# Ledger of designs, part 62: designed miniproteins, single chains

Each design is a single chain, and the fold is of that chain. pLDDT is the mean over its residues in the fold that is shown.

## One batch from the design tools (miniprotein)

Design m2155
Fold by ESMFold2-Fast:
Structure m2155 (fold): chain A 119 residues (1-119)
Amino acid sequence: SLKERALQLFEEGQEAFRKKDYKSAARKYLEAAKLIVEVLKKEPDKEMYIKAAEILANLLEIRVVLNPDLEPYYRHLRDKAVALQKKYEKAKTIDTKEGIKIAEIAAGQAHDVLVQLGE
């Protein structure tokens, strides 16, 4: 299923992120975020929304590391993404349109990381 593929790509991205392989992490997160958008367009899925917020938080952490001159800006955005993930882990319902928007923002951040790293 699209959801199973998104979760697999997410876990591969998480492994690359832990190893500080930011280029591989951004590639896997980009693919995962695109599939999360497609899943959420078909049906509401709380897990997919939570994973989208987590991808966004981790990509913004990469942006903090890669842009020391802009660290306060990216750190602020990263902290907001972490707070969003934690808020929605506890929520009973999630707005699917908001979830799609977060996944699209995550895909955009992954693309920007890849461009910065010479893709």
Scores: mean pLDDT 85

Design m2156
Fold by ESMFold2-Fast:
Structure m2156 (fold): chain A 133 residues (1-133)
Amino acid sequence: SQEEKIREALSKANVDESTKEKYYNFILDMLSRTRNPASLTDETIEMIPKLVELAVKYNLSLEVFYSALMLVDLLLRHNTTLSPDRLVRLSLALSMMKLENLSQQEVAERLGISVSTLSRFQKYVDEVLSKWP
């Protein structure tokens, strides 16, 4: 099941067991409440450990984490050529910027990316979203 795949992915994250359960319960709860399709691709599920590790490392909110998870799923469904590390980091950065109303400079500095890279990623995401029916 998808729930078993998510639990297995979380088992690979380098975080404590209580944190794994917290993220597991949050993901399942949010997937049950968000728009259809509420299912994640297998490729997106494989990104969960890195997303959780970075969200914990940078003390990001669960809302920022979930926004980034949805963005990763969207971009993977649109055949993104970004590497897994870049996709995860940039999706967290953009989600943090939008949800916490931070500048590109503040987010770029905190997550170790360039402002120009974040700006190009924002443009790419806007283009993908504009083609979404």
Scores: mean pLDDT 85

Design m2157
Fold by ESMFold2-Fast:
Structure m2157 (fold): chain A 71 residues (1-71)
Amino acid sequence: DKEESIEELMKKFKMKREDAEKLIEYIEKGDLESLLELFESHNQELAVKHIKAVLGEITDKEEMQKIREKL
């Protein structure tokens, strides 16, 4: 359910509906660069770290585990 996903993202990341819709679009396209910029614009440090971990920029297992648990 697209509407349910939008509301969940708005609540979780404290972002507006328009940004939550963009987030879903970027995920569907696999546009990690735009996702990173969107999360950075909303001061979502944990989500930014998660994307960087997926890109292989974070190698510390403890840090990766904390990111996964929080997301």
Scores: mean pLDDT 66

Design m2158
Fold by ESMFold2-Fast:
Structure m2158 (fold): chain A 97 residues (1-97)
Amino acid sequence: AEELREEARKKIAELKEAFDNGDPGKVLRLFNEIIELMLKLIEEGRYDDAIEIAREVMNVALDAIEKHKDNEDVVTAASAALTGAHLIIKLAEEKKK
């Protein structure tokens, strides 16, 4: 549904702000909420939407690692988000078969 897509976009914007503010607790919370939205999209058979959102999360996480390379907590949180998003892409692609 359009509402799930819009909610995910808002949370991805908040995730980017949380990385920029160096708030690993907020990053973890927002990432978990985004994972739940991606899993709901997969449950609804909306695999391409879940993949698109996961790729947006990966791009935000990669940007955070590059910008905040000296902040160990941010790099760790961003690496976890990158790994989780990659696993969602793999799950969605497998479900499309």
Scores: mean pLDDT 84

Design m2159
Fold by ESMFold2-Fast:
Formats: sequence, structure tokens, C-alpha cells
Structure m2159 (fold): chain A 110 residues (1-110)
Amino acid sequence: MLSEEEKELEELLQELSIEVYKKIKEALENPEKKEEILKELGRFVIEKTKELMEKFPEYKQEIADFALKAMARAYYLLGYEEKEKELMEIYEDKSLSAEEKLEKAEEILE
């Protein structure tokens, strides 16, 4: 069974996933605004990830990895295969801290 802290984190990560999916759907329905929506989504995900890492410092790696995977999926579904690949390479790099992964992801999302 998950601890109460793990349950709270899981619920917050699911909420983040739902918001990412809503923005993906919005971008698919509005292709002329796709780049603008992706930039807004990137900022939202980075800000929320930083908040969650501060609230759950023992789970920083899991939180950062979840955010990277969510953004990689968004880029994949919206046809940005090169950016998806770059985000997945950061996700898979076990030499990087959670903070370093977010810094590299922010550069890709610009």
C-alpha cells in the first residue's frame, strides 16, 4: 500500500497529466496556435514540477521524470519528433539530477 504522501503525490501527478492532455487536445483542435499552446504548456509543466519538487523533496527524481515523459508524449502527439527524442534522452540520462533534467528541459521548451 502507498503511504499518504505517495498517494497525495500520485493524485497531484494525475492532475498534471489531465492538464497536459487538455492542452494537447487544444493544440490539435487549433493547429494555427500549436506553437503558442506548446510554449504555454511547457511553462505550466515546468512551474508545476518545481512546486511539486519543493513540496516532495524525497521524490524529486520521480517528479522530474514524470514531467519529462509527459512533455515528450505531448511533442510526439503534436508531430515534434526531434524535441520528443531530445526530452527522452534527458529522461534516460541517469547521470543527471532532477534539477539538471529540468534545466535542460526548459531550454528545449523555449
Scores: mean pLDDT 84

Design m2160
Fold by ESMFold2-Fast:
Structure m2160 (fold): chain A 108 residues (1-108)
Amino acid sequence: SEIEEILREFEERLRKEPSLDEGAVEAFVHGLRHIAEALRSGDPALLDGRAAVVLQAAREARETPELTALLRAAEAALGVAAPPVLDLPESAKRALAEAVERIVAIVR
């Protein structure tokens, strides 16, 4: 699937970030997969805590109406505001923003 190709590409990009361990990379890929499934199904309940962290990091790198709307949907599904993402490098935040934007473009 085109989504699985995007997830593989961004998993490799995140693995090149020296501050990210394997667990962090797996958590971000999991969050991206949940975002993709929520968009494909139209079910915001699939936006879990990992999806919220990805969306918060992505919005911190690029404040777009799309990322803001997705983050608000995740916050509504969780019943809590997503906290700022601390100690994540800007390059990783930009990679997450690019991944979400590409997933949105494919699912629409």
Scores: mean pLDDT 84

Design m2161
Fold by ESMFold2-Fast:
Structure m2161 (fold): chain A 95 residues (1-95)
Amino acid sequence: MKGTVTAVGKKGEATATVRSDGNPLMAEAGARGAAQAIKALGGEATYTSSPDGTGVAVGKTKADPEQAARAMANGGASGLRSAGADVTATYKAEE
């Protein structure tokens, strides 16, 4: 089963979008992982998942944008892999 994580960091915030092959529990695991990564950096995060297998995690942190995005991508990938997905994870920082 395939899963993807795309994380984007900006000043003060980071967002991860998680996609699965229509598996909402897998998307939830990925979004939860991304949110936990921001909390580990001393930030706050929330996550949601949709019945179509899309998850979104939104975090607020004082970490630099690249560090926040990378942490969310790695956390989301870890969550997806724990649910049995083959994962592609990408991240970028924006101004």
Scores: mean pLDDT 85

Design m2162
Fold by ESMFold2-Fast:
Structure m2162 (fold): chain A 92 residues (1-92)
Amino acid sequence: MFSEKERIAIAAAVMIATKGYENTSIEDIAKALGISKGTLYSYFSSKDELAEAGVKALEKAAEIAEQNGKPRTAEYLRSVAEKVKEELEKKK
């Protein structure tokens, strides 16, 4: 089962993988989820922390999908996690 914090992180990671890290703001993520920026910052201190949490949550989701006989879903979720990792590495 996923916590609210994990669900927020997954949604943020998907947006980052789709639009790119630079093109995805905390405000965009908050609006997409229907929450305030204050609520988002209560869970995460930075956009980097949010993105890293999203990677971990997606990897957990991929394992669950694989165990439930959904290998294509697991592959997709792992590919999104890898894309976010690549975006974060470009920031070093």
Scores: mean pLDDT 82

Design m2163
Fold by ESMFold2-Fast:
Structure m2163 (fold): chain A 95 residues (1-95)
Amino acid sequence: AELEEARARAIEAARRLAEASRVLSEKMKKKIEELVKKKREEMEERGDTRREVVARTLAELYEEALKLLEEEGLPHDEARSAELLAQLDEVIAAA
């Protein structure tokens, strides 16, 4: 059940982050959606133990990013959203 919970949280958090980015630009939203889709497919191909850890880490990462966006009042410019997305990409790539 923990793996299913972690995956559901990752998908939901990613969706919320993509929706929050709607006010920033369509380009940023699409890039986030593509990143989420690729990572989800990779997680499914890896072993159960690996998938659980990656899914949980990804869920926490997206949830934390969403909280930062809410705290900052959803930045309405591409420069700020680009910096946040770049940081997310670096952390996810390192994992």
Scores: mean pLDDT 55

Design m2164
Fold by ESMFold2-Fast:
Structure m2164 (fold): chain A 92 residues (1-92)
Amino acid sequence: DVAERMGEVFERIVAELAARLEADPDISVEELAELARAELRAAVAADPRLGELLTRAMSEVLGRELSVDEAIELLAGWLAEGLATYHRARLA
């Protein structure tokens, strides 16, 4: 199931970003976003159906058609910013 596979990829990325924030609280949002982008690109390269699912989901959320690269960039940025903000707010 492609949706189950996407869920696994998402859980892995979130865990990796959380671990990096715990190990290095000063890590930049851009560095976290690059890690998320790399994982998403690798997953899509291994299974293009993940790219199709991701682009459809992101296009629906934003109300406009996105390329796979645009969908990856936006999702990676949201994951990085959200996790960094949450983690740092919890420490403040």
Scores: mean pLDDT 82

Design m2165
Fold by ESMFold2-Fast:
Structure m2165 (fold): chain A 100 residues (1-100)
Amino acid sequence: SKEKAYEEIIKIIEETKEKIEKAKSSEELMEIFKEAASKITDIIEKYMPNDEKGKEIMKMVSEAVQKVIELYDNKASTEEMKKVALEELEKIEKKAKEYK
């Protein structure tokens, strides 16, 4: 179930990257990113509640969300937010693939 959980996390990240690239506003990007973060957290809590690797992925997701929120609060452009969101998702995806 842990291997399948990581596969589901990777699929969510890949789908989220596509949605972020198509986002037309900072508000839409924020909703997409928060939804992805919630889904990843739910998978880890359900299938890997006491896993240190899962907790590290959750920490990376939390830090990525905080970084994107800070850009939004500072009125960064949608293009700047897309760049940072995609860079953070790439880091999380690489870590999930390593742990799979």
Scores: mean pLDDT 88

Design m2166
Fold by ESMFold2-Fast:
Structure m2166 (fold): chain A 80 residues (1-80)
Amino acid sequence: NPLERMHKLLEEFKKNKASPDEVLEKTLELLKEMYKEGENLGEILATLVYLEELRGKEVRKVTGPLTEEEIKEEVERLLK
């Protein structure tokens, strides 16, 4: 799964002190493509939340399972 590999790549980038801007740009482009192709929305959202955390933004704690529509809406918001 490319999203799982990308999430793992983000951890490697963090471990190897890669530039946050480089990591963000590369991951965001991949996530945009995967969203268009109907890839796993839950994994896309998880990765986008991780990117927000890397930007130093406080991540809103979502409790409970999200519906597919809620996941899609949040993904679209974060990809904007």
Scores: mean pLDDT 63

Design m2167
Fold by ESMFold2-Fast:
Structure m2167 (fold): chain A 62 residues (1-62)
Amino acid sequence: SEKDRVLEEVETIPEKGIRDTLIALVERDPDDPRVLNRVRAAIASLQGNEEALGQYEALAGA
């Protein structure tokens, strides 16, 4: 599922506190694409991927 793919991406983050926060956000509303795309935007921001950040922010705001 889309939720599981996002959780796999979150597990690549080395900082436990950030991982725990993002996992909690996904688990509260796992079927909301706005929430999933907001989490992906956060991951892209942490990775310095400015193009992906912009794309996911747009999807989260729709």
Scores: mean pLDDT 81

Design m2168
Fold by ESMFold2-Fast:
Structure m2168 (fold): chain A 80 residues (1-80)
Amino acid sequence: SDMEKIKKALLKVVEEFQKILPELSDEEREEVLELIDKIILAILNKDYKTALEYARKLKEKFPQLKAVDDLIATLEEILK
């Protein structure tokens, strides 16, 4: 299902975020958490367009989170 694909992609983003936590400042950690929260809330509201916009912002600011690319691709496929 679309939700299972989204969940898998989101879990990978969270797992990568946990791995890079020691490399991030407190301000950067808060910004990543804020963007992830906005993505999750948009997904729960079935607002995949807004979720995609926040996922793209997360990629732009934190390109080291490679799993965000899979999340973006998943959201783009759902919006077709």
Scores: mean pLDDT 88

Design m2169
Fold by ESMFold2-Fast:
Structure m2169 (fold): chain A 63 residues (1-63)
Amino acid sequence: AERILAAARAVAVAHPGEPVTAADIAAALGVSPSTVRRTLRRTGAGSVDPATGAVHLDPAAAA
């Protein structure tokens, strides 16, 4: 979970104002996008839009 949050933050810093996708996080961590989606759902740290793959992190939980 922590590794996914750290990767999501790194992607967000690299692409400010753009939605972070599960694919971007997966590429940063060397895992599958399905693993990212499942981990976020399991931990409640954020959600993934199934139509777009966009990751919506809770900024308070991620702070």
Scores: mean pLDDT 70

Design m2170
Fold by ESMFold2-Fast:
Structure m2170 (fold): chain A 83 residues (1-83)
Amino acid sequence: MKVKAKVVARATGSSASVRFTLEAEGAEVTEEPVVATLLADGNVQFTATFYTSDAEVKKLTVTVSVSPDATLTVVSEEITVEE
């Protein structure tokens, strides 16, 4: 299973960083590096991709965290699951 979490956000602060964590109940998770894309409207699109080997996954939890000295305003969130 492939899980893609896409977050569009605006960050205020000189060095804001965003981290994604995926937890899957009953499955092993493999993470790819987060991709950040600057959009024409000044927002940043963060895309995190995760792979799980278990089709019997009971629950997926995606956690988004930001560096403690930054403010993150979330504009949109999308989670897509591919088998």
Scores: mean pLDDT 68

Design m2171
Fold by ESMFold2-Fast:
Parts: C-alpha cells; structure tokens; sequence
Structure m2171 (fold): chain A 70 residues (1-70)
C-alpha cells in the first residue's frame, strides 16, 4: 500500500516537472525569437531538442510508475 502510494506521488511529481519544463521551454523560445537573430535559430532548435528529450524521459518514467500502480 505505502509503496503504491509513493509510486503514484512520484508519477505526479514527474508529470508536474514535465508541465513546468514545457512552460519554461515555451517562454524561453518566445523570448529568444523576440530578441534573437535568425542566425540563432540553430541554438533555439538545439535547446528545444534537449528540452523535448528531458520531457520524453520524464514522461516515460511517470508512465512506468503508473503502470506499476495499475
């Protein structure tokens, strides 16, 4: 019981981190596009790629924890 509750809480924390990371990434990209040069698009793309990788990893971990609870 305690173990399942802990896994569910960990999944919720990971899901919250995913939401925060998506929001932070969107805000950073919006700011960079407003103030950056077109030449910096490659740097923006690299930052987005790293953020999406982290989001994917955290989402996979959250789903694995939820499956263990189900």
Amino acid sequence: MEELKKKLEEARQLEQKVRQLRADTAAWVADALAHGDAADQAKIAAFVAESLKQIGELTEQAMALRKEVA
Scores: mean pLDDT 78

Design m2172
Fold by ESMFold2-Fast:
Structure m2172 (fold): chain A 85 residues (1-85)
Amino acid sequence: EKDLAILSKFYREKVLGKDLQAVAAELNLNEAEVVLLQAFVAAENERRGSKGVTNTELLARIKKALEAKGLDPDATLAALIAKLS
């Protein structure tokens, strides 16, 4: 819940209308953190469109994207939130 609030605030203030790769480079994000942020942005953009994406579905998409690359979703989320806080 708190982590999603931090990610949503970051999206509104730092990502909306900007190049995601430039934002990732500016924050020195590693590959896992970039994968998580890309999955979050894709789901958040869909949520803001005509089809609602629930918090559960958004978290499931993040987990699936990271697991598909052999990455730890929980560790990656914690590290990204620390960089955005």
Scores: mean pLDDT 77

Design m2173
Fold by ESMFold2-Fast:
Structure m2173 (fold): chain A 72 residues (1-72)
Amino acid sequence: MLSEEEKLLERFRENLLAIKKEISDPERLKLMMEMELGAAEVHLAVLYRNDPEKLKEALEQLDKILAEILAE
């Protein structure tokens, strides 16, 4: 069973893959992915407003997903 964090991280990955598929310009691709990262960070901050340790771990997972997709 997926947690709310796992669902949010999966949606983030799906959104980044969609952006990468639709946008061929490298500068625009980077900007759109950075904007998506910012939105996901806000959602995680709301989810873990009372658990700063969980927030830190979840933010590290967002950074890993972004780096993985950008490296391809």
Scores: mean pLDDT 82

Design m2174
Fold by ESMFold2-Fast:
Structure m2174 (fold): chain A 64 residues (1-64)
Amino acid sequence: KKEAENIIKAAEDFLQEAEKLGDELGVSYARKAIELAKDGSFESIMDASAYLLAAAVYIVLSKK
């Protein structure tokens, strides 16, 4: 689904940024979002979205 592809792309971008910042939690959550989005079920896509948001939050906190 296009939704899964969009989540994977965003999570890959967040993973790269988190690795650059040394944000261990951001890296962990971004990787989990990619795994869940690849499963492709509605439940996994919803969970992937939550992990993607968590990764984004930790990346923002690491920039402070």
Scores: mean pLDDT 76

Design m2175
Fold by ESMFold2-Fast:
Structure m2175 (fold): chain A 75 residues (1-75)
Amino acid sequence: MLSKEEFEKLILEEADYLRAQVDAHPDDVELIEFALATLRRLLELGEKKYNLSPEVIERLRADIADLEARLAAAR
């Protein structure tokens, strides 16, 4: 199983990747929905199984909030 530190590194890398993809394709609603669903799932798993640091939780929540705002504007 991944350590807390390994999981935090992977989720931050995934969050950065998804944010960059959405920034490159801001009109792709399906991409925004996928990114949002992925980040929500990672946050839930991280909080339940890996006891994420507050800084990582705050970063994921900020990215989720940004994607939710973008999705609302696109719909």
Scores: mean pLDDT 82

Design m2176
Fold by ESMFold2-Fast:
Structure m2176 (fold): chain A 87 residues (1-87)
Amino acid sequence: SMAKISELLFKTQEEVLAAESLDQALEVIKKTAEEIEKLLKEDPSLSDKQVKNLVRAYIQNMTLTVYIQQGVPIDDAMKIAEEIANK
């Protein structure tokens, strides 16, 4: 459900911003990515490849946001986020 995914994204952004450490923020992102994947798999119009790509994009975008908020320059934050999302 798009509504459930939207609610999850909003709640997760709030939880990531409230995290006491970078490791806690990354753990919230990981847990939320697993919940998003489960919800996306309920959509019969999405292929397994599309689900994987959407989950990866979520991890990359949230990780980028976290590193930028920590004061990491955008170019460096983009490289780190891509590396984490592709592991």
Scores: mean pLDDT 83

Design m2177
Fold by ESMFold2-Fast:
Structure m2177 (fold): chain A 57 residues (1-57)
Amino acid sequence: AKVLRVEFEGEVDDSSKQPLVGEGYKSEKDGFKLSPEDFEKLEDRRDPLSGEKLTLV
């Protein structure tokens, strides 16, 4: 047993909530594609043109 005052390395949501692997996201309505990095920069995680949900491709 070790008592180390170390912050948990996974303080962020360490779950399958995040898309761990995928080529990116796509809007079926607008045909708009986003890389995972661009997708995370969106506040709503939705198509900024139509507001539709983006799907993993």
Scores: mean pLDDT 58

Design m2178
Fold by ESMFold2-Fast:
Structure m2178 (fold): chain A 84 residues (1-84)
Amino acid sequence: MKEKRQEMVDKLLQAIDGVKAFVGTLDAPEAAKQALIAELDALKAEAVALSQADLSEEEFEKRLLELQGRAQDAIAAFLRSVGF
């Protein structure tokens, strides 16, 4: 069980790290990039805490889905703010 949870969290962390690396290459306002990176770093910390939490399978999946949604919303808001 812990292995599956760690794998799911690791996949989310990898996706976030990929987005952070990509954002660093964009021609966009530095303040907007730093705001997104800070928000993504906070979400990574929450994902790590979630992998260590004593939660039911249903509650874990629900919270992980909520974190994924928050990451997607943050990225979408950033892209809209920089003209995408």
Scores: mean pLDDT 83

Design m2179
Fold by ESMFold2-Fast:
Structure m2179 (fold): chain A 99 residues (1-99)
Amino acid sequence: DADQYIQLGLQLQSQGQYLQAGDYYRQAGSIYSSNGDYQRALQYYQQSLQLYIQSLGINDPNVAGTLFNLSNVYRNLGDYQSSQQYFDRGLRRRDIHRR
């Protein structure tokens, strides 16, 4: 199922539909995170984050949400320092957007 979202993301990215590709990579990251595959979750959340920043700008709610997802994965890995850093970045981006 995560692989289906990844394949759809790749297809949409090849068509220049970066926002929708970012959405599918974020969904793939969520599936991997739920299954305890935190390394793949980090990979696909990071790909989603880059596409959201490029498509929507750094202050978009999708960027903040993806930063919170990365924070959650680092917390589950026991990396509380990285978790806190991503959480703080997410709060900052949400606060600047304020929508």
Scores: mean pLDDT 87

Design m2180
Fold by ESMFold2-Fast:
Structure m2180 (fold): chain A 55 residues (1-55)
Amino acid sequence: KPTLEDKLKIAEARKEFLEYWLKTRPDLSPEVRARLQQELADTKAEIEKLKKELE
């Protein structure tokens, strides 16, 4: 069953993906890069909330 641990694992994977793309894709358009940066910020906030619930 989906747990807070499962949600954290998914969020961490998403964060890794977004950080990797931002670092390895300098050729991304500014529009796409801004979108990924926003998603990364949102994902980091989600991780922090989940960590507070889980520690």
Scores: mean pLDDT 79

Design m2181
Fold by ESMFold2-Fast:
Structure m2181 (fold): chain A 65 residues (1-65)
Amino acid sequence: QAHNNLGNVLASLGQNSLALQQYGRAIALNPNFAEAHHNLGVVLRDLGQNDLALAEYERAIELRN
């Protein structure tokens, strides 16, 4: 959760590439962390990576279902 929280702070500061790295670390530590997948999708969308963002949103939904 610490990496997810750091990712959220970095994303709020517009540091999208650093936020991406922190969400990736959160997922590496807990692959079932639905919120980290959702937050990764938001950052990918902000970077214009819409297909990758969609995949992460779908993963977040699957993990919550």
Scores: mean pLDDT 84

Design m2182
Fold by ESMFold2-Fast:
Structure m2182 (fold): chain A 59 residues (1-59)
Amino acid sequence: SQIQQLQQQRQKLVEQLQKLSFERSASTDKAKAKELQAQMLDLARQISALDKQIAQLQA
C-alpha cells in the first residue's frame, strides 16, 4: 500500500538521522557539528512531512 511505502521511506530517514546524531556526538569540530545539526534538522522536517502524509491517508 502507499502507506507501507511511506513508512519504509520514513524508516530510512530515521536511520540516517540516527547515524548523523552519532557523528555529531563524536565530533570535536564545532563547524562540522553545526553542519551535521543542520542536516539533522532537514531530516527531521522530512520525517514530519511523511508523518503528516501518512496521517492524512489513514484519515
Scores: mean pLDDT 85

Design m2183
Fold by ESMFold2-Fast:
Structure m2183 (fold): chain A 95 residues (1-95)
Amino acid sequence: SANRKKAAELFREAARKARRAAEAAPEAAGELEAAAELAEETAELIEKNAPDSKIAAKATAAALLLVAARMLAPDNADLAEAIRLLLEGIKTYES
């Protein structure tokens, strides 16, 4: 599905933005790196046609870590973009 390819790429872009945010926000670096890894795992699961429950679990964990990171680094533009891309990835996958 074209939507699955697009969703996987959006999760990978979210991971890249989260890692960029970690460079500027060392106080949130642990949460941002963990979110990036979970977003990449979500993309891999989508590409492998894994069960929806596994994809949802990894995507949810990534989202929660980005929310935690935002509490630590609220003014980081790359973090705001990572959250936007992750949510778009979820919506695209559900389409």
Scores: mean pLDDT 89

Design m2184
Fold by ESMFold2-Fast:
Structure m2184 (fold): chain A 63 residues (1-63)
Amino acid sequence: SLVESAARAVALHLKDKGYKEITESELRRIAEAIARGLGADVEEVYRSLKKHLEEAGIKIVPD
């Protein structure tokens, strides 16, 4: 899906930039930006992005 492809691309980009951790607020902001761009549901994008970030080895941390 476009959501899965976009989420994976963003996760790989952050991994390439050396990110090891991202906050819950940062995750939500990125998910909202992707959702606006694709005309997709923000919660669907949030779940997909979180999954791909965790698979990429990026830890989601509280603010």
Scores: mean pLDDT 87

Design m2185
Fold by ESMFold2-Fast:
Order: C-alpha cells, then sequence, then structure tokens
Structure m2185 (fold): chain A 61 residues (1-61)
C-alpha cells in the first residue's frame, strides 16, 4: 500500500477523479489491513497509509 500511495501521489498523468478513486481503494485496503493484522508494527504501517490517503483525498476535494 505504501508504494501504491506514493505512485498515486507522484503520478502527474492521473486526473483528480482517478486519483480519488485510487486513494479510496488504498484507504479501504489499509483499513482492512489494520483490522486483520496481529503485528503492532504492520498495524502502524497501515495506519500511516490510511492517514496519508485521507489527507490526500481532503486536499483533492
Amino acid sequence: FEERLKKVKEDTSLSKEEKIIQLNAIEIGAAVGIAVSTDPEERERYRKVLEEAQKLIDELE
């Protein structure tokens, strides 16, 4: 998810709408990752991805 998030953030060829769609998919995936992960470090990584995706969506909207 971190690599996917970075790709969306840096991709200048994606439209605003396409970026929002990709970010929403990353947000859902990160939320599921938090819910199913038993590793505190992995859970924290997913949380950071979720926060960054939400921030980027807010900036685009």
Scores: mean pLDDT 78

Design m2186
Fold by ESMFold2-Fast:
Structure m2186 (fold): chain A 85 residues (1-85)
Amino acid sequence: SPAEQALLRELVARARAALDALLAAAKADPSVSGRQLQIRLLEAGIALLEAFLAQHGDELSPESRAKLRAEIAQLRAELAALQKA
């Protein structure tokens, strides 16, 4: 339903804000554990956003869909950079 889709979008937005806060905290930790936490957080965030796009992308405006794809691409680039040591 449109109401269910709106609630899901709101939930994803809040999850993304929480991810950004956790990533900032992990980046402040210079240890190996901090780096590993960043990798796992990025993997989880990418999986969440890709699942949302796959299931509900057609229900988004073209602008919102493009923005979400750009956000996923940015997270993938950050993940790739961390994995390259």
Scores: mean pLDDT 81

Design m2187
Fold by ESMFold2-Fast:
Structure m2187 (fold): chain A 79 residues (1-79)
Amino acid sequence: MEERIDLEVEIALVEIGVAVLKISAKHNPEYAEEDLKAADEVSKLVKQAREALENGDFETARKLIEEAVKKYREAVKKR
């Protein structure tokens, strides 16, 4: 149960990161396409992580969350 809660919290934090990328794209038209692409890729990983979590596959969910966090960090460093 605790592991599920921890993964749910991590997913929620990554979803906040996606929202930040979308907001930032509005202020940086030069980087908007790259930021929106990163937001889409991270959103897809978050969706897959939620599906894995619902199936009880905590290891797959964790790996997908780590991949999403990595992509988010790479996107914010390219400015």
Scores: mean pLDDT 79

Design m2188
Fold by ESMFold2-Fast:
Structure m2188 (fold): chain A 113 residues (1-113)
Amino acid sequence: MRRLRAHVYVGPDAREKAARARAEAEAAGWAVVTVHLGSQVGPEGAAELARAAMARAIRLTREHGAAAVILSFDGRSSLPSARAARDALLEEGRRAQAEYPDLEFTLTEYPEA
């Protein structure tokens, strides 16, 4: 069974929380792909970066059994770029589950503190 997890961090502490999550995931033996988005990144660019990260992570689940995408966004979850990135992660993860019966996918959003 291959495992894929996507973690979405938003707000002023997003980068710090993402860095901690990355270290914990790597220590647990997960392959990790990180995406850091500034508020200046548009929705299409944010979605494209999220899709690229998911494609890499899906490949890594085949090689390592477990992979995580950790996305951090500067600013509020309500911004179009944050929503576009999150939606792209969710859509690509669900698509991968449909294509690969041995793949388990979960997405976790961490709200602004």
Scores: mean pLDDT 84

